# Designed miniproteins, single chains, continued (5), part 110

Each design is a single chain, and the fold is of that chain. pLDDT is the mean over its residues in the fold that is shown.

## One batch from the design tools (miniprotein)

Design m19832
Fold by ESMFold2-Fast:
Structure m19832 (fold): chain A 86 residues (1-86)
Amino acid sequence: NELEELARESLEEIYEIHMEEFNLPSLEEAKREVARYVKYQELLRQGLSPEEARELAEKLTDEEIEKFVEEEIEYIKKKLEEVKNS
């Protein structure tokens, strides 16, 4: 799927930029940091305290981080489909 590959490449580029900008040791660490930050913000919006949100975000498993990555790819793909059809 051409749009899926483009979405995946776009997200990987974002992670590479984040890794370089924040001097992170690996692409995996960049993915983990981004996923934890997004989870933290989600939990704050749901009404959790900063302490509770941080603790839960730090508990994200590698499986949950990969799920986050796939959800972001699907989101980007949907946005690309909207642009193509406009």
Scores: mean pLDDT 79

Design m19833
Fold by ESMFold2-Fast:
Structure m19833 (fold): chain A 116 residues (1-116)
Amino acid sequence: MTITVELSPEAVAALGEALGVKILRLVITIDGDEIFISVVTPSLEDARKAAEALRKALEKAGAEITSVVFSQTADHAVATVTGKAKNPKEAAIKALEMLSPVAAEDARRAFENPPP
């Protein structure tokens, strides 16, 4: 079963402040044992900084990082950090907690109440 959650604007702002970057959106997808965290930023530099912090946090949370992919449009950059974990939802929440307790709590609530 695949579950996708998007962090609230409050959680995104708190995470951005913690990382010293501007974050526009953050989406987490869990598919089996795989974790996909997509960060939308106004610049490729912000995307790289956010992706590096998320990669390190996921590794500390016990995830094996399989890829980090960047894409850029005229207006935005997107970084997607992909990892695998035995308990992917818990690993994603634990990684976010290392960076921002506000973002972690928002993600936990979103996973408990996934969008229809």
Scores: mean pLDDT 86

Design m19834
Fold by ESMFold2-Fast:
Structure m19834 (fold): chain A 75 residues (1-75)
Amino acid sequence: STLREQAERLYAEGLEAFRAGDLERALELFDKSGVLAVILGDKELLARVLREMGRVYERLGRHDRAARLYAQADA
């Protein structure tokens, strides 16, 4: 597996955890995917990860944290 394949797989698993309501697991998986996106220099994947993490924090009631993540994704 390439690092890109690992990052995309972790992102997909994070989405599945989020849909299942496992918010802690979703954040863990998105964080791992985001770290790999940074290593890869993949700004598009990083933006996707940051947006989904923002959505998870919205569901946790962490609105200020979500707003910062959305702003980072849009930069």
Scores: mean pLDDT 91

Design m19835
Fold by ESMFold2-Fast:
Formats: C-alpha cells, structure tokens, sequence
Structure m19835 (fold): chain A 73 residues (1-73)
C-alpha cells in the first residue's frame, strides 16, 4: 500500500543523519502527495542503499540527493 511504502522510506532514512528536521517535514508532505508509481520508484532507489550492513558515506549522499530531487518535484 501507499502508506506501507511511505513508512518504509521514512524508516530507512531515520536516525542516519541524512535529512534535517525541515527536510524531513518537506519529504513527508511530498510522499503524501506522490503517486504510487513515484513512491515505488523512490523506494526502489533509496531503500537498498540504506539496508546494507555497512552504509557508506557515498550511499548516504546518493540517498540524500534522490530524496531532495523527489521533494523538489
């Protein structure tokens, strides 16, 4: 469901220092307005980067970039 995808994306980003409080708020608003297709695309790109046993700084930077691009559009 859309709600499950939103929860999983937010959970993957939680407590990793990737987003500020204001950026998290903007992300939540963008996720709620997004289509199922847009949510699935973001999920498929971001969640695997942040589900590794050892998350690199490059993984965090790529996840941040993808999320900020999503918020802007």
Amino acid sequence: SKEELIIQIETALKDKGILSEEERKKLREALRKASMEELQELYDKVVPLLSKSEITEEDKEEARKLVLEFIEK
Scores: mean pLDDT 83

Design m19836
Fold by ESMFold2-Fast:
Structure m19836 (fold): chain A 80 residues (1-80)
Amino acid sequence: SDIDQVRQQLGQVYQTLVQAGDTDTLARVRPLISQAVDHIDAGDYQGALATLRQIRAIVADNPQASALVDQAIATLQQII
């Protein structure tokens, strides 16, 4: 499902930041990933979208993480 794809993309964002060794960015993004998942599980796709946009701003200088967040945003926008 599109929702499972978004969950997978969020997991890939986390893994990308782990691989990059960017501990400061990871610490900032980790609680927001949890918040986005909570919004998705509640069916609050607007809340999830707002949280993904916050993550996108934080990972702006990481091209791989940014691309994954953009994909998750695009998928959620198709559902809304």
Scores: mean pLDDT 88

Design m19837
Fold by ESMFold2-Fast:
Structure m19837 (fold): chain A 70 residues (1-70)
Amino acid sequence: SSNVDRTISIMRDSYTMTTNPTTRTYIRRSIILMRRGNIDISIGNMRRAYRMTTNPRTRGMIRRSIHMLN
């Protein structure tokens, strides 16, 4: 899906901008899960990353990614 490919790109950008190791782990897991077609579990990992991040720009990217997959 083109929406999945765009979401992977956005989440990769959020990963490069994130310094917190735990938040990075949830972002990375969400990307891997999207590539495997496990969208629901990927969204779960995105929601965890969203709650843990304090950076407004990365929060915006993750929120948009969740909305694009729903």
Scores: mean pLDDT 87

Design m19838
Fold by ESMFold2-Fast:
Structure m19838 (fold): chain A 63 residues (1-63)
Amino acid sequence: MAEVTILDPLLERIARHDSGLESPILASEVVENPDGTVTIVSAENGVVLTLPASAVEIGPELS
């Protein structure tokens, strides 16, 4: 697992409303996409979020 922090306050608010997720998000999977986005899978509830790579910070791995 990794901690993912949403750096954009608007995207953080959208994630909380749509997915019930708050930063730092515990991610079971993080995938960097070739279009400059990252896809994260929440370890808490299995929700999948795709966000601009520039709008997120990926923290240390937690296993």
Scores: mean pLDDT 78

Design m19839
Fold by ESMFold2-Fast:
Structure m19839 (fold): chain A 100 residues (1-100)
Amino acid sequence: EIEKKRKKVIEKIKKLLRKAEEAIKKGNFKEAVEYTQKAVDIAKNSDVLSPEELEEFGDRLTKLALEIAKSEKGMEAINAAFAVLANSVELYLLAEKKKK
């Protein structure tokens, strides 16, 4: 039961992160932030991900934040990059709590 639930949660998060990546490529930074926030909410609410899985998704969000920042599309992109980075930090904090 837990394994099936984990697989479903992981697939949902991966789909949201793919949508975030596509939004970044289109310059839709607000949508990218919204997709990453939904991914974090699913990870927190499901409570089925391992610390390693949470850290792996955190790393992926950090990479997306850097990609937004490197777009050099002004203050909107900078603000979006910080928002995605904050979402990444939230996943790392959740991973740390689960190690205890």
Scores: mean pLDDT 86

Design m19840
Fold by ESMFold2-Fast:
Structure m19840 (fold): chain A 69 residues (1-69)
Amino acid sequence: SSKEAQYNKLIEDFRAEMRKLGFPDEEIEKAVSEIKQRIASRNLSLEQLEKELTTQIINLKLKKKRKEG
């Protein structure tokens, strides 16, 4: 599979997780644009991107839980 297809899958999985957490599409697309810029500017590997996206989702889940408490 092309490296681009693997990056796109990680980004789509990230969009789906943000949507499940109740974020509006405008905020999701802003976050995705920032991620795409970092991939381009920092030459992120698939492993680095996956780790960064996983960490970001964990932080967003914690932020949502604190806002509801």
Scores: mean pLDDT 79

Design m19841
Fold by ESMFold2-Fast:
Structure m19841 (fold): chain A 69 residues (1-69)
Amino acid sequence: SREAILKEVRKYTADSIRIIGEVIDTERAIAAGDLDTARAHLAALRELGASPETIARLEARIEEAERAA
């Protein structure tokens, strides 16, 4: 139905905004050296269905920061 399509579009928009926010928070945590917080945000990104490419990129950056510590 039209209502079902509109509900799906609203959900997709909300999830997309949440993913963007979690990416920013992950990158901010990495920059601050708070790697436990960065991993928590990465876990939230996985649950939100962020792209595999985004997950791999952020995971690699966290692992690089952990090796530098």
Scores: mean pLDDT 86

Design m19842
Fold by ESMFold2-Fast:
Structure m19842 (fold): chain A 72 residues (1-72)
Amino acid sequence: MVTDLNEAIELAKKEDVAFITSSPQAAKALIEAGATLAGVLRPYDTEENRKAILEKAKASGKKVLLVGDAAR
């Protein structure tokens, strides 16, 4: 599920959730807010990096949310 960045930051304060985003700006904002970041997906991510991110997200047992771009 794609979540708004501001809503994701608020959820990070209330719940033990992990986030995945394709936006470096969103990732930075989430980290600065103290959120658990499972990974950042880039257009040219290696197969190994993508697999590692998905495995960490699955192994964490946490609720994993996809955060959309802070596109304006």
Scores: mean pLDDT 66

Design m19843
Fold by ESMFold2-Fast:
Structure m19843 (fold): chain A 57 residues (1-57)
Amino acid sequence: VTIQQLYDASKQQYDMNKRNYDIEKQNEVLGTKSRRDFLEKSKASSEDLANKAKERL
């Protein structure tokens, strides 16, 4: 296991969560606050994880 592998995994997870958040934010047709809040929290959590992994590089 390397710091690079941890960073790459965290970055991929962040990118997926960000994409899901952006899609929900753009699509107001089926938007619910609880779903958007969940995706926003997931994005923030994975961003924190990615930042911590990056700082260890």
Scores: mean pLDDT 72

Design m19844
Fold by ESMFold2-Fast:
Structure m19844 (fold): chain A 92 residues (1-92)
Amino acid sequence: SPSIQQLENDIIQQLKDMNAPDEVIEIARKNLNEMRENSNDLKRVEALAGKAHVQVSAILRGTYSQDKTDSILQSFNSGLTDILRRIQLDLQ
């Protein structure tokens, strides 16, 4: 199974491939790093994932069309789910 670092890198690359703005890439990277650093605390990681979603969605909704926002946000949320699943498995 991929490491949390590999999943983080895959998410960032997917956002870049979708032409997400640099501000979104930076916020995603920061929050994903914080999730990785706190991977021993599931409640903290879930809270950080929620914060990441709110911050990324706010930037996208201020910058892009609804369709592009929804597409990028769906990709990002899918990646967050994969990281949360990985952390849950590692804590078992």
Scores: mean pLDDT 85

Design m19845
Fold by ESMFold2-Fast:
Structure m19845 (fold): chain A 73 residues (1-73)
Amino acid sequence: MIELSDEEVERLIAGARWAIEEAKEAYKNGDKQKAAVYLTAAGIYSTALRLAGREDEADKIDKEIKEVAKEME
């Protein structure tokens, strides 16, 4: 697994949450394609967290992504 500092992990979590919020805003503005791009970016941050051994944080982000994706259907 990739070894990251706590500060590096916090930046990945912040990046994931930022991407999720951007996806919600894009969807609210009618831009479903932009929303899908930001959800994909959030998924990449989640994958990086999982590779860093932060599986519980990655699972939380994955759950948030799934909830937002359901709202976009």
Scores: mean pLDDT 83

Design m19846
Fold by ESMFold2-Fast:
Structure m19846 (fold): chain A 81 residues (1-81)
Amino acid sequence: DRLEELRKKLREIANNKKVKTIEDYLESMKLVAEIAGLEILESEYEFDEKTGKAKVKLVYYDPREKRVLTEEREFDISKFG
């Protein structure tokens, strides 16, 4: 499953690159998607002020399977600020 491989590689990149900002995290996601042969079509960002958490939604096109995939991820924005 390319989505599970993407999640695994994102954890590795987050640990290794010492991501400072949400933008750095999104760029890491894009790099992993490109390596996995996925094309990023859309990226959305939502911030919940009450919880201090950010929600990121990425929409990928998989040219091998000719389908669109969506991944949503939530993380604590204070960790990146």
Scores: mean pLDDT 66

Design m19847
Fold by ESMFold2-Fast:
Structure m19847 (fold): chain A 65 residues (1-65)
Amino acid sequence: MLDQQIKNAQKAADEVGKKYPEVEVSVEGTEIRAEARVESPEQTPEALRLAQEAQKEGKELLKKL
């Protein structure tokens, strides 16, 4: 049931994307990828934190699906 795992990953990515609109959330196979865009170097630590939180939350949602 690889198709179901991909659908679950997409659903988790969509939910995380709604919660973190400034983070680009996508599906890579059966995994969730999150990337934050930064406008200046001062935003880099916060952007990395947001991307990590979004990816972690997506993985937790995927485990529950």
Scores: mean pLDDT 73

Design m19848
Fold by ESMFold2-Fast:
Structure m19848 (fold): chain A 100 residues (1-100)
Amino acid sequence: SMLKEKRKELLEKNKEAFLKYAKTVVSDETLEKLNEVLEEYIEKVLNAESIEEIKKHTDEAVKKIEEILKENGVSEETIESLKNIFRISGQEVIDEIEKL
């Protein structure tokens, strides 16, 4: 599907941007855990049948990201920054779907 391919490109671009920033503030071990959450999130969003499901998957991924960062001693300010970047990325996907 052309729409699914465009959605995948947007999600992959946003994943790369998130991981590029995260790489500057977390260990390689933590970065790998974050990458796993993002890969699972992309798969779930690509298979989502509604905007409501995308919002649910985004909220679940944000919670997992927060738990990983907190367990690895990342500062509250950095956690909030990374959560915000991720939430903005999720909203961009929703906005793109709503244009169609």
Scores: mean pLDDT 81

Design m19849
Fold by ESMFold2-Fast:
Structure m19849 (fold): chain A 100 residues (1-100)
Amino acid sequence: SAAAEAGRQRLLAAMNRILGEIEKYKKANPEISDEHVKEIVKRLSEIVLEGFARLDAGEAPEAVLRAFRERVSELIEEMLPDYPELREKIRAILEETVAA
């Protein structure tokens, strides 16, 4: 459906923005291990794929985007507890994604 496709594009845009912020932060803060970044990217990709599956099942895009925000918020609190600046940037992307 057009609504599912719009939801998919919003999830992809959010993922790309989040990955971009992680890449910029990693470049400025090389003490973050490559393995740690790869694990975050893997888990973020799994959350996005779950969102796609929910949209394909006919769930409302607003509900899928809210679930995406909640799950990514949990992920960054678990995986980036020592990086509050990066967490703030990611949270801003999540809030914009749900509001759009």
Scores: mean pLDDT 87

Design m19850
Fold by ESMFold2-Fast:
Structure m19850 (fold): chain A 61 residues (1-61)
Amino acid sequence: SAAEEERLIESAVRMLEQMTAGRSPAQQRAVADAFLAWLSTQLSPELLARVRAAVERWLAE
């Protein structure tokens, strides 16, 4: 469902934030890239694109 997909996207970003708290921007990018690479084997291209957009927005902050 759309609500379930939104929750998954929010959880993914929140998890990355928690895992990379206190890390440099370069380290945050590296962890995010590795996570997105793994997700590419688990998620549909459409859902992956939405997660990637949310992660890129978070990284830009």
Scores: mean pLDDT 84

